# Designs tried in a protein design run: designed miniproteins, single chains, continued (5). Part 21

Each design is a single chain, and the fold is of that chain. pLDDT is the mean over its residues in the fold that is shown.

## One batch from the design tools (miniprotein)

Design m16702
Fold by ESMFold2-Fast:
Structure m16702 (fold): chain A 70 residues (1-70)
Amino acid sequence: SKKEEELLVEMTIGVLEVMIAVLKRVGTPVDEIRKKAYSALENITKKNNLSQSSATRIRSELDSFIKSIE
């Protein structure tokens, strides 16, 4: 359902934000964080058959998180 997909989107955004924060905290190079984060996004999108709008929303938030650590 739309509500279930919205919950999945919000949870995914939260998990990716925590992942990026932890990797930054332990000194992972930004390029490696970027590779890991976008790889995780592609995997989640494919496995959960996310709509284009949902995938775009997560990607936008992910881009913002990555920019904040540059």
Scores: mean pLDDT 84

Design m16703
Fold by ESMFold2-Fast:
Structure m16703 (fold): chain A 70 residues (1-70)
Amino acid sequence: MDELRERFERLREESDPRTAERIAFTLDQHDAFQAMIDWLSPHMSPDELKRMRENLLKSMREDLKRIEEL
């Protein structure tokens, strides 16, 4: 996850202001989802927690790919 985030941050620094703003928004959404997982983690089953983390990681990879294809 940290590696993907660092790659997003590098793309943001190298991008024009509009693209940088979109990347920043995407990162904020990923952070919010990770915070939600962390908040809910004591109340979730291991299987549910694993699925949520896998969904976040999948979302991050798909968003990174879309930005790289712009």
Scores: mean pLDDT 77

Design m16704
Fold by ESMFold2-Fast:
Structure m16704 (fold): chain A 93 residues (1-93)
Amino acid sequence: MKTYDFLVNPVVETADGTINYKEVRVEISDRITFTFKAERTTNDGVKATGTGIAVAQTPEQAREISHEVMAEMLDKLLNSTEDNKHIEVEREL
């Protein structure tokens, strides 16, 4: 088993605040697991956190599904209006 950290964009600015990538982790064993953690803070001080998990059998599938999980998690974070909201997105191939 090997663990890799990759492709971190530490801060993304939006019209209503910032998104900060807290963790991006890849674990390789009999399958490939991507774990993404992000935090959004609005200009009004509303905070939301997100955890995305993508699990696949091949590197190509893992790359594709990880992009889908990240996109869905970010969309849900950007549309969150509740303080202390936690968003979880999980996909498996």
Scores: mean pLDDT 71

Design m16705
Fold by ESMFold2-Fast:
Structure m16705 (fold): chain A 72 residues (1-72)
Amino acid sequence: SKEEDEKRAEAGLLQARGLVVAEGGSAPVGEEKKVEGENILAVATGASGLVGYSAVKDGVSITGVGAAAPEV
């Protein structure tokens, strides 16, 4: 109960940055890819195959969520 309330608060902060976390799920797992002038963190969530990402390009922060097929 208390732990779920805390996880929901943290999920709300992640959503404010374009990341989505599954309700009652584990923390999102991400991989960082560095490109010249770019830092991209892709975060996979367990919610309906959603993939969240956070990127910094040319000093501009970009966040978003896309639908992706996790399995083939």
Scores: mean pLDDT 43

Design m16706
Fold by ESMFold2-Fast:
Structure m16706 (fold): chain A 100 residues (1-100)
Amino acid sequence: MEPVEMPEEVALAKHPFDPKEALTPKNKEAIVYVNVALGYLDLASEGVPGAAEKALEYAQKAIDIATEALNDPSQSWEEKMNSAVIVVAASVILAVTKEL
């Protein structure tokens, strides 16, 4: 079973992670992956089979994209801080999921 990718708008509506300060497409995409990973982490905590693997997958995608944005020399300080916050959030999801 493969995780179904949700449209960005639907993923954001499901989870309260606020993208107000995210101005770049990469940071917005990373926020979508964080919200998807949080949804799968919630299902994994309820014992749903395969949900933990999906939470890890989407959290890693969020880290990868946010890290690319963080390493972009054209990115503003404000956007680099947004990328750093996304990396921290996704890393917490990875750490919590590994305890399940």
Scores: mean pLDDT 74

Design m16707
Fold by ESMFold2-Fast:
Structure m16707 (fold): chain A 75 residues (1-75)
Amino acid sequence: MEKIEELRNKIAEVEKELQTLSAEYDRLKAEIDKATDPQQIAELRARYQEVLDRMNELTEELDKLRVEIAKLEKE
């Protein structure tokens, strides 16, 4: 039971970070849509890609944690 609780706590932390990054992703997209300067758009797109890359990494971590919980629950 304690190991499942620890994994759920880790999932909650990763989900919270993903929510923060998702909000930043939406904000950057809105800024890109409002930007008219090509240099500013390029800078915003670079940050957008960094946020995307981190979200992908965290999504992979969530998938691994969910699979581990599912295995423990089937014991």
Scores: mean pLDDT 82

Design m16708
Fold by ESMFold2-Fast:
Structure m16708 (fold): chain A 64 residues (1-64)
Amino acid sequence: SRQEAQQIMQETANKLQNAKTVKEMEDIEQEALKRLDELGLPESERQQLKDALSTLKNDFIEQL
């Protein structure tokens, strides 16, 4: 559901904020992608969430 997707994104943002290396951030992204794929969301919404997640990860990488 949308609420579950928002929870996953929030948890992922918190984990990315505490990550110390690019590898940790990549592992966090992969785990989040698996969780999002399990929700069975429409392809368009799933793609938007994946794009948002990629942007979020890249923003945190730039802060390292």
Scores: mean pLDDT 82

Design m16709
Fold by ESMFold2-Fast:
Structure m16709 (fold): chain A 99 residues (1-99)
Amino acid sequence: GIPSLKTPRLSDEERSTVNAAGLVLAAAELLERGEDLELARRLIEAAELLAQNEEAKKAVEAARAGRTEEAKEYARKAAAGYEELAERAARVILTRAAE
């Protein structure tokens, strides 16, 4: 991935949590569109492996259940302080999925 010039040095736990949040946000968007459901499932599985806090775990469970609004809410809470970074990660994933 291209390094972000605005990304602070995150701890391994913070980086893992932000990545999990971004994956859930991307998966929720695909589920809402009814597009690339296999990619959405794979993103949720990857997010589950990276989820370190309770909010990230709740985001994964909500996404797996198809509760996309709840999944997005918990993903943003999981990425608290880094919500813009998580949203940007989701956008990159969705842009590549559209290629």
Scores: mean pLDDT 81

Design m16710
Fold by ESMFold2-Fast:
Structure m16710 (fold): chain A 71 residues (1-71)
Amino acid sequence: SALEELVASLSDAQLQELIATTQAFLDNAEEARELAIRESALSPEEAERAVDEALAFAQRLRAAAERVLAA
């Protein structure tokens, strides 16, 4: 996939940074959701959906980085 191809182009250091960054976002999901609802121009429902989509993408990105680093 395009995601795995892009991730496979990264150095080990960049992969570790990507894993750390995506993990930090996932760990702060509640804060991200609250900020999106309060600070964005989106409706609360739209903000919640956008955060859920971003979290799902972060999980996929982290998993791809972990797979490449483990190989």
Scores: mean pLDDT 83

Design m16711
Fold by ESMFold2-Fast:
Formats: structure tokens, C-alpha cells, sequence
Structure m16711 (fold): chain A 73 residues (1-73)
């Protein structure tokens, strides 16, 4: 369905954001930059939720996952 396709797109964007953050986690010098990248990815997910309000909850879940990863760094 259309909702399923949008959920998959949101999930993909969230996974890409997490991959980018995790790729930087091994670099102490990049800790601050990794946090900024995470905040930017979270913002992108929020913007996506504004474009597709029917998928708002899925977008919120993605943003929460990114926030948790950032806090654990």
C-alpha cells in the first residue's frame, strides 16, 4: 500500500542516518561532529513527516532511535 511504501522510505532514511553516525563513532576527534550529523538526520526525518503526515508516527520512531544513539555516544 501507499502507507507501506512511505514507511519503507522513512525506515531507509533512518537506517542511512544511523549508519552515518555509527561510522563516525570510532573517532574520538569526530564525536562532536557525529552529534551534529545525528541532529541533522533527525531534522530530515521531521521534515519528511511534515511532507507525509500519514506516516508521522513512523518518522517519530526513527527520530527517537537517532536521538538515543547520539546520547549513547
Amino acid sequence: SEMERRREEIRREADEGLGRILGSSGEIAAKSTSKEVGEEEKRRLEEFGERYPEAEEATREGAERIEKIIEEM
Scores: mean pLDDT 62

Design m16712
Fold by ESMFold2-Fast:
Structure m16712 (fold): chain A 64 residues (1-64)
Amino acid sequence: EPSKEIQLLELKRLVLEIALEAEKMIAENPSTTPELKEENRRAAEELEREIERLEKEIEKLKRE
């Protein structure tokens, strides 16, 4: 049984993954301007970094 801490981190990761998919959908929309696509790209990059960080934290807790 995962601890409550691990469960909360996994839920937070899931929320960030959903946000990343939303950013990808915006980037694929032909109505999105080049300026908005650049902002969207930066947002997606930040989300990917946050997801990676959370995955590493979850793995550390699972090893304890």
Scores: mean pLDDT 79

Design m16713
Fold by ESMFold2-Fast:
Structure m16713 (fold): chain A 95 residues (1-95)
Amino acid sequence: MADKLLNEKIRELDEQALKAHDTGTKEGRIKANQLGAKAAGIQYTKSGSSVLGTFLLSPIQNGMSSLVGIAEGSELVGKSFDEGVEEAKKIIEEV
């Protein structure tokens, strides 16, 4: 059951990230980067440490390859990625 919850969370984060990006604002782009990084963190945890696979496959699925790590807010992106990893671990432990 964990995989189903993880996939749903990734889908929700991707949807929110696309909506944030579509606002055309600087704040929206930053928010999209954070949400995309969090989704990537969940995918990374789910795929068992294939960082390259996560960044290549997740952005292809979610249409967000250009958003991960692009901004000067790389620390915020990194923190959002770590948040995704921790949320995924929590879901896996609960199920």
Scores: mean pLDDT 65

Design m16714
Fold by ESMFold2-Fast:
Structure m16714 (fold): chain A 85 residues (1-85)
Amino acid sequence: SMDDERLEQLQLEGGRLLRDISTTFLTMDPRSDSFIKKLEDALRRYQELLEEVRRLPESPERQTLIDTLERTIENIQRIIDYLKS
């Protein structure tokens, strides 16, 4: 269905965001303002992605993606909070 195709697209986007943040951790100085800004951008993009997933019809696959995105958002927020403390 179109909803299944959209869910797959959102899963792929989540994977791209995860690769981008992993690259940030490998290539940027974690003490830099630029690093924090990259994490804040990633957090915003994950939150936007989560909102889009929530607009899809309920399914086990949708719920699994929501759970994964919520955990990722919580982890990124915790890292930002630590770096700003």
Scores: mean pLDDT 87

Design m16715
Fold by ESMFold2-Fast:
Structure m16715 (fold): chain A 95 residues (1-95)
Amino acid sequence: SAAEKLAAAEELLRKMREAVAAKRFEEARALAEELAGKYHLTTHFAHPDGNREVLTYDPERKEVVRSVVPGDVTLPAELENAARVEAWLAEVAAA
């Protein structure tokens, strides 16, 4: 169901944010890869050095794409995704 999909995605997102806060970046990356691969949800997180990892799903290649971008680089709106994650979760809840 949409509610079960939403709950599962929210749990993974919460665990990813917790892993980032704990500086467990390999765990955070694995969770972000699962969010992108299973739910087609673009996520990003920042490292202490200011670099950001962005994980997104490529529908043409049917694979998760990982990019590392400097913290001073403005991401395209599609990749600036904390607000877009929350918007997507709201859309799934409304469905």
Scores: mean pLDDT 73

Design m16716
Fold by ESMFold2-Fast:
Structure m16716 (fold): chain A 115 residues (1-115)
Amino acid sequence: ELEELIKKIEEFLSKHGISLEISENLEVTLKGPEKFPPTFLETLELLIQYGLLSLKLKEEEVRKAISKAVNNEDISDLNPNQKKLAELVKKILELLPELPGEYRPLVTELYDLLS
């Protein structure tokens, strides 16, 4: 499942000239053409990390982490992977308003691929 998802992500990114590196701890780094703003690449990096980390969690654990992140609730009762997921969701929500409208369809396409 993880390997198949990574392959799909790589295929999506490569058609846009973006290269993907994933560390052992699931830190994602993207390198793309100069035409892409840093906020766009960072948004994709966080979404990919979100998708990969979600595969390690049950649906209810993911839902709880997202709910706490969206509502700025205390995450101290969450497990380590849920805490990381909640922090990723918070960062994504902070970056989305900064994203130029022309890149929103690509972000949506990646999100749909991850779901």
Scores: mean pLDDT 82

Design m16717
Fold by ESMFold2-Fast:
Structure m16717 (fold): chain A 71 residues (1-71)
Amino acid sequence: SSLEQEFRSLPPAELVRLVLELKRKAEQSTGKERQELEEKRKIAEDILAEKLAAASQAEREELGRVAEELE
């Protein structure tokens, strides 16, 4: 899908930011909009997990710090 291609083109740090942004937007929305945001978040999380599996330990630790700063 076009969303998967877009998300796969993003560096891991930007995917972390996107996941957290989609989570916040979903929390602030209702109905169909919330469902669409949660579906996008799941796609982004799946791609992020794939990238993390291929990443070095140092890269994973850096991404963890980015996530903590955004929470």
Scores: mean pLDDT 80

Design m16718
Fold by ESMFold2-Fast:
Structure m16718 (fold): chain A 64 residues (1-64)
Amino acid sequence: SRSLRLAALHELRELLADPSLPEEVRARIQEVIAELETEDDDARILALAKAMVEYLRERGVDLG
């Protein structure tokens, strides 16, 4: 879904606006953004989003 993909991309790009993000975390978010920009399968989009949320929480990033 284009709508689902755009929502996920928007949230990740907003996280990149935080200048305090560790470089490792920033690089990983950018990799996932690149993957999401070309992904049309909703199940894969959701899996990438869930994996990213879990990764960010493990790294102590506040998701709001």
Scores: mean pLDDT 78

Design m16719
Fold by ESMFold2-Fast:
Structure m16719 (fold): chain A 71 residues (1-71)
Amino acid sequence: SANAEQIKAGLQKSIEALVEYAKANKENIEIEEEDVVTIDGVKYKVSIKVKITVTDTSVNVEVEITIEKLE
């Protein structure tokens, strides 16, 4: 659906920026968040989990995004 694609695209851009920040600062980041967003009168439950682990030689990125249409 168009609304789900829009939400996913926005989240992907934010996650890309977060990964670049983590790499630049050698910082491990873990975010887990759930919210309800309304787009064009339709409600969606959005759940995100992002885990970024940075070492001297590697970056590991784990992303889980779930978007569920409500009613």
Scores: mean pLDDT 81

Design m16720
Fold by ESMFold2-Fast:
Structure m16720 (fold): chain A 73 residues (1-73)
Amino acid sequence: SDAEEARKRIEEGKRDIAEGRALLNSNTTDREVISRGIGLVLRGIGNALEGKILGEKAGDEEIAKEGEELLSA
């Protein structure tokens, strides 16, 4: 269902954003680590946006709101 897909994308987005932020906040000067951190944050944002849209389409206001909160964090 769209609600199940939305939940998966939101959980993946939460994980990727958290991991990416941790890498970027490590004060690393390693270009590879910085690039990976940016890539994870961008992938997580994409998943959060898709999860929000799918949540709205499914009428699941709670999961749609979780996606919105991830995008504004």
Scores: mean pLDDT 85

Design m16721
Fold by ESMFold2-Fast:
Structure m16721 (fold): chain A 81 residues (1-81)
Amino acid sequence: GKELEELKREFAERLVELAERLGNTTIAIIAETLRLIGRYLDGELSEEEYEALLELLKYALKNTEPGDIEGLREAAEEALK
């Protein structure tokens, strides 16, 4: 799906924007992870959507240093392909 690809792209853009605002990639990833869990528990996301976004967050956390906004952007783009 196209909807899942769009959801992932929008999510990645919001994650990078938050990291730019905070000046810290790790805090942005934590904040978006907590928001994602809340949305899933509220029934706003399918299991497939939740797993896809969680995988993007895991990839970003593993491949980005705290404060490296450019590295986070690259990691997010790689996760989207």
Scores: mean pLDDT 84

Design m16722
Fold by ESMFold2-Fast:
Structure m16722 (fold): chain A 100 residues (1-100)
Amino acid sequence: SLEELGQQIEELIQTLPPEVQEELEKRLQELSEETGERVRAAKTAEEKKAVVDEYLERVRKLFEEAIQKLPEEQQAKARELVEEYLRLLREQAHAAIDAA
């Protein structure tokens, strides 16, 4: 489930070096706030979905930067977890936009 994957992502973040964790959390918060404003400003479902897709791509890049700081043997599993989480987030966000 998205909730279970969210918990695994949170555990992943907690395994990062403190300075990497702090920077990632800060950038994710800033990106989330900016994206929320852009989604609210968008007038069509298609525009809202495009904003969400851009957000998810930027989140993927932030996690990739952080994952590169993990031991090499942990990187593949971390990437798989992030991709699965982002896929479910996209499905949920698009469904919510379509229901509005």
Scores: mean pLDDT 86

Design m16723
Fold by ESMFold2-Fast:
Structure m16723 (fold): chain A 94 residues (1-94)
Amino acid sequence: MRFRIRGWRRDGTGYVETLRKETTDLEEALKLAREAGAKSDGVTVEILDEQGNLLGRGYVERRDGKILTSVGGEGEAREAVEKLVKAAVEGMKK
């Protein structure tokens, strides 16, 4: 299972990427999700299999002073997405 973490922030009328990293270690992915949350207005977390198929996706966005989240996936992949989304939210609140 691979964890892909992407972050972006608003920059004028556009967006800039703040972070793009992959790891196979969940603890490292949680650290990356917190880091992305701290640097970003939006974070996407993706769980991929060894073939690159998407098993789950999470999304975190700061919009109008609120943090919005969505979680997709099933079973173990969904549980991993929920943990990564929570970590990104924790980073974004600081």
Scores: mean pLDDT 86

Design m16724
Fold by ESMFold2-Fast:
Structure m16724 (fold): chain A 56 residues (1-56)
Amino acid sequence: IYDDDTLRILANAGLLKPLGVTDPAIITAVQNGLQLTPEARERIEQALNQYEQAHA
């Protein structure tokens, strides 16, 4: 859904939590520019998809 640069901007702006990404370990990894595991990336994509579906 989002590229890594967009996710970093959202994380630094504190917007990932309101969008449904509540895991602090994932937020910290994105903020620090660490490579996300496939599982962490899937968690972000699922949270964002759920948010978009709820507000569609």
Scores: mean pLDDT 71

Design m16725
Fold by ESMFold2-Fast:
Structure m16725 (fold): chain A 64 residues (1-64)
Amino acid sequence: GKEELAEQGNRLGALGWTHGLDTGDGAAGRALAEQGAVLFEQAGDEKGKAGSLAAGQRVVETTG
């Protein structure tokens, strides 16, 4: 359901941030955050989508 999509989106966003910072691979971190944003969008969670995209942008700026 929508709650499962939002939860998966949250996990992908968190993994992207953590992976990007830990490995220095900001592009991979951003890609995971973008996948999370798609799941938040499908769940109808616009705040979650915006947060995931912002986190992906910040991981690229921090690591690249």
Scores: mean pLDDT 76

Design m16726
Fold by ESMFold2-Fast:
Structure m16726 (fold): chain A 67 residues (1-67)
Amino acid sequence: AEITLSGSDEKFEVKQADVEALKSGKIPSKVINGKEITRNSGDGELHLMNPNLPQKAKNAIREALAK
């Protein structure tokens, strides 16, 4: 499946199963085309992990999305 990530003008080719797993919270994140993709907790859409966050903060987001 082709998607445009929330907050980005880039289109990504993503497996449909990965899109569904991310949106449903079955997986907290997925690295696709060199970019880490997560679910945005505000709108439920797929979003890029903020690359400027320290690794501890990135891990905390992954843990929160895995609940």
Scores: mean pLDDT 71

Design m16727
Fold by ESMFold2-Fast:
Structure m16727 (fold): chain A 112 residues (1-112)
Amino acid sequence: SESDELAQTLESNFSKLSPKTQKLFKSLVDAVLSNDLAAAEEKAAQLLEEVEEKDRVNAAEALAALGEHYYKAENYEFAALFYETAGELYRKAGLLEKAEEAYKKAEEAKKK
């Protein structure tokens, strides 16, 4: 299923992250699971600042998969946060087309 494909994309990309980036990613996910938007925004900002260059693309792919999952669940605030964070990581990695697509999805979520 599409949900199974998103879960596989998330798991595959997360497993490729360094231990430091996995910890930052987990902190963000824990805040989201606690339904704490302010904490999630803080952890997303920390992830963007502290992520290793080699992890940018894999972290962006994992975050984009979470963004799509939360969008389908109609949790548009977290979907927008995940897509926006993914877009910024794609931008920092020089993947400008993927960054633009992620930002557009974040804006679509914000309009809901």
Scores: mean pLDDT 89

Design m16728
Fold by ESMFold2-Fast:
Structure m16728 (fold): chain A 74 residues (1-74)
Amino acid sequence: MSLEEQVEALMAAKTEEELAAKLREFLESLGIPEDERDLLVSLTLHELRGASREERRRAITGLVRHAVDVARAR
């Protein structure tokens, strides 16, 4: 899946609970450790509270890029 496709899949989440679940699955698929995964999900959800759609896309895009870069560094 391309970075753009991954971002759009995460942006399709209708609730914070759905977004949290999709983020955990994505980070797990990249092999990110559970403790680091939980921290990234919590920080992302906190940042997205009160955020506009454009701010949400920026935050999610940043997280996806960061996670992919961390996974590729192995």
Scores: mean pLDDT 79

Design m16729
Fold by ESMFold2-Fast:
Structure m16729 (fold): chain A 110 residues (1-110)
Amino acid sequence: SEKQKAADYLYEASKLLREAAREAARLGDDDTARRLYELASRLEFISDAVRSGELSAEEALQRVRLIKEEVEEIRERVRERHPDADRTLELLEEALKKLDEAIEYLEKAI
């Protein structure tokens, strides 16, 4: 179903954000790492709740859009503070692609 595909993409985005958090921590950017771990945990929760039917597609869509905005803000801050952090930026861009796919499937599920 569209909801199952959205949940899968949210889970993949969560994993990418956890990897980005580890890379940020390796750069000494503990604030960025902490924020990315928090966002990854929120995406895992949304993924599970969408999969179980405890969260509607409409509610999930609203939450995921806000998380996407936060990830975009983090990506811009990383570019400014750590312009040579190619791996961190690559992981954030891949996570954003997975979030866009999740949003598309959530919109189809409404």
Scores: mean pLDDT 91

Design m16730
Fold by ESMFold2-Fast:
Structure m16730 (fold): chain A 97 residues (1-97)
Amino acid sequence: LTPLQQLAIQALDEIRKIVDEYLDPETAKKVKELLDKARQAIENNDIETANKYLDEVIKLLEEAMKTATPEQRNRLRYIIETLRYLKALLNLENFPE
């Protein structure tokens, strides 16, 4: 794994630990399953598949923001921005502009 892929995996693991604090149990379970799949794809150097799962996580978090309290919304926004940043880093490794 590249250093950027290792950093991405570490960040996904950190997000996985905190999602139960900011999401309902059903949504948290789905997010964790998708994060686990994204992590596995990164470990297999399948960045296209990792991007698909990360996009699904972002979509679920954006949906959760619609019914979230202002405090939860701010935290979810931070997580979404972090995931978008990680996706950009993973894409930079495979498709430098």
Scores: mean pLDDT 82

Design m16731
Fold by ESMFold2-Fast:
Structure m16731 (fold): chain A 96 residues (1-96)
Amino acid sequence: SLREEIQRLYEELARLVEEGAPLEELEEVAERLKKLARELWEAEYGEDAAKAALIAIDGTLEIVKMLREGKPMEEIEKVNQEYLEKAKEPAEKALE
């Protein structure tokens, strides 16, 4: 099932982040997640659900890149908050 594959990839991405896996591995999983999430969520739950999912994936990937580049924690925290704010409206609309 496409839904099962997406769930597995979300769990994989979270685990790789927690384990400090190489950025290349996280980018590969994130790219596959974005492709599948766009396909499934747009078709099954509508555009807003897909948008929220893509924002969450992009946020995770951006934070990992910032960590690898040695960005200050304050900058990383600000970016994380910005992605959470961006995802709120699409997530609300997806839930109606």
Scores: mean pLDDT 78

Design m16732
Fold by ESMFold2-Fast:
Structure m16732 (fold): chain A 85 residues (1-85)
Amino acid sequence: MKKTVIIKLSDGKEYTVQVDGSLSVAEAIKEAFELLTGKKVTVEIEGNKFTVTFEDGTVLEGTYEVEGNTITVYVDEEKFRSLMR
């Protein structure tokens, strides 16, 4: 069983990642960011908010929604693009 993580940027661009369905929301978000960036991260969840901290100390914050097996995360485009460089 798979979970789908959709990373939706503030400019409307989306990235879709499939992860293992047994992962928690935090673990699924962690795996999605690691797969897209090639970097190791830690993820903290507080209510509907998440914080991703990269090995270099870069921090990316956002909100998320869960609907069935789909996790949609909303992040700032400029911050996300800086991590993909």
Scores: mean pLDDT 82

Design m16733
Fold by ESMFold2-Fast:
Structure m16733 (fold): chain A 76 residues (1-76)
Amino acid sequence: DPIEAARRVAEQVVETARFGSEEQQKKAKEALEELLRNEEEALRELTEVVGEEVAREILRILREAAEEAKRILEEK
C-alpha cells in the first residue's frame, strides 16, 4: 500500500526532527528542502508509478510531514 508506506515515511521524518541526533536532524533538513524544491517533479514521477490520485495523496502526506518537521527543526 503506497499510501501506508508514505504515512510510515512521514512518521519517521517527524520523529527524526523531534528526537534524532544533530547529524540526523541536519540531513533531514537538507532532504526536506530538496523535497519541497522538487515537489512538481516528484508528483510527475509518482504519477507514472502509482497514478495521479495516489501520487497526489502521497505528496500531500509527505508535504505536511515536511512542513511540520521543518518547523520543529527551525525552532532548534
Scores: mean pLDDT 77

Design m16734
Fold by ESMFold2-Fast:
Structure m16734 (fold): chain A 95 residues (1-95)
Amino acid sequence: GNAEALANAERALELMEEAVRAAVEAGASPEVVLEMEVLLGMALIALGVGKLINDGRFAAEMVARQAERLAELAERAGLPEAAELARRAAEVARA
């Protein structure tokens, strides 16, 4: 239901935050970290919008899209731990 979709979006966001932290710990460039933070920020805004309009499915789908973009960015940057965490975030958001 809506509450479950919202909870999934929130858990996915936590995994995205872990992915960004893993990227920083692996020595990702400042430019890569900035792009990752923009994607995390977009996911945070989407979650906020979903809460405001009471649409957890919208929040979950938009968070999943940012998590997929985060995974692609991490893969291109050679950050396997961050990429795996971001992929898991996308899966959790759509659960």
Scores: mean pLDDT 90

Design m16735
Fold by ESMFold2-Fast:
Structure m16735 (fold): chain A 69 residues (1-69)
Amino acid sequence: TRLELFLAAGVDRATAEEAAAALPDASREEVETVARAIVLAPERARTIIAAAQRMLAQGVPIGPAQAYV
């Protein structure tokens, strides 16, 4: 599941649950990209999740992890 992908990447459970719920249509690679961005800047997790959710809603591919931090 997407939740398991976030947890495996090192995202804390509460943030992983929020991210998985916000990104239900994200591919495995998109989930891994978002997870890496959160791990690099956990203080910006909410901002990263919101940015990824907006991109998916617009049909835009999720960019590299560094672009979100």
Scores: mean pLDDT 78

Design m16736
Fold by ESMFold2-Fast:
Structure m16736 (fold): chain A 74 residues (1-74)
Amino acid sequence: SLAEPSAEKLERQQLVNKFANEVYDELLSKIGDTPEERREAQLLASKAGKIFYEKLLQGLKPEEAKKLALEELE
């Protein structure tokens, strides 16, 4: 069985998932909600989530990590 991470690490993973979902919803409101636009939003949201997670692992504050993740999408 896989070892369970600490509660703080689990919270970090939940924050990443929540952020990615929020980015996805925000992109849909800006780009549109056709199937093609939803696929693009999903890819961008997934990328943002991965960058956000990496920044959190580096010890950055959540608010700073979110800004950097969004900047990296450009």
Scores: mean pLDDT 77

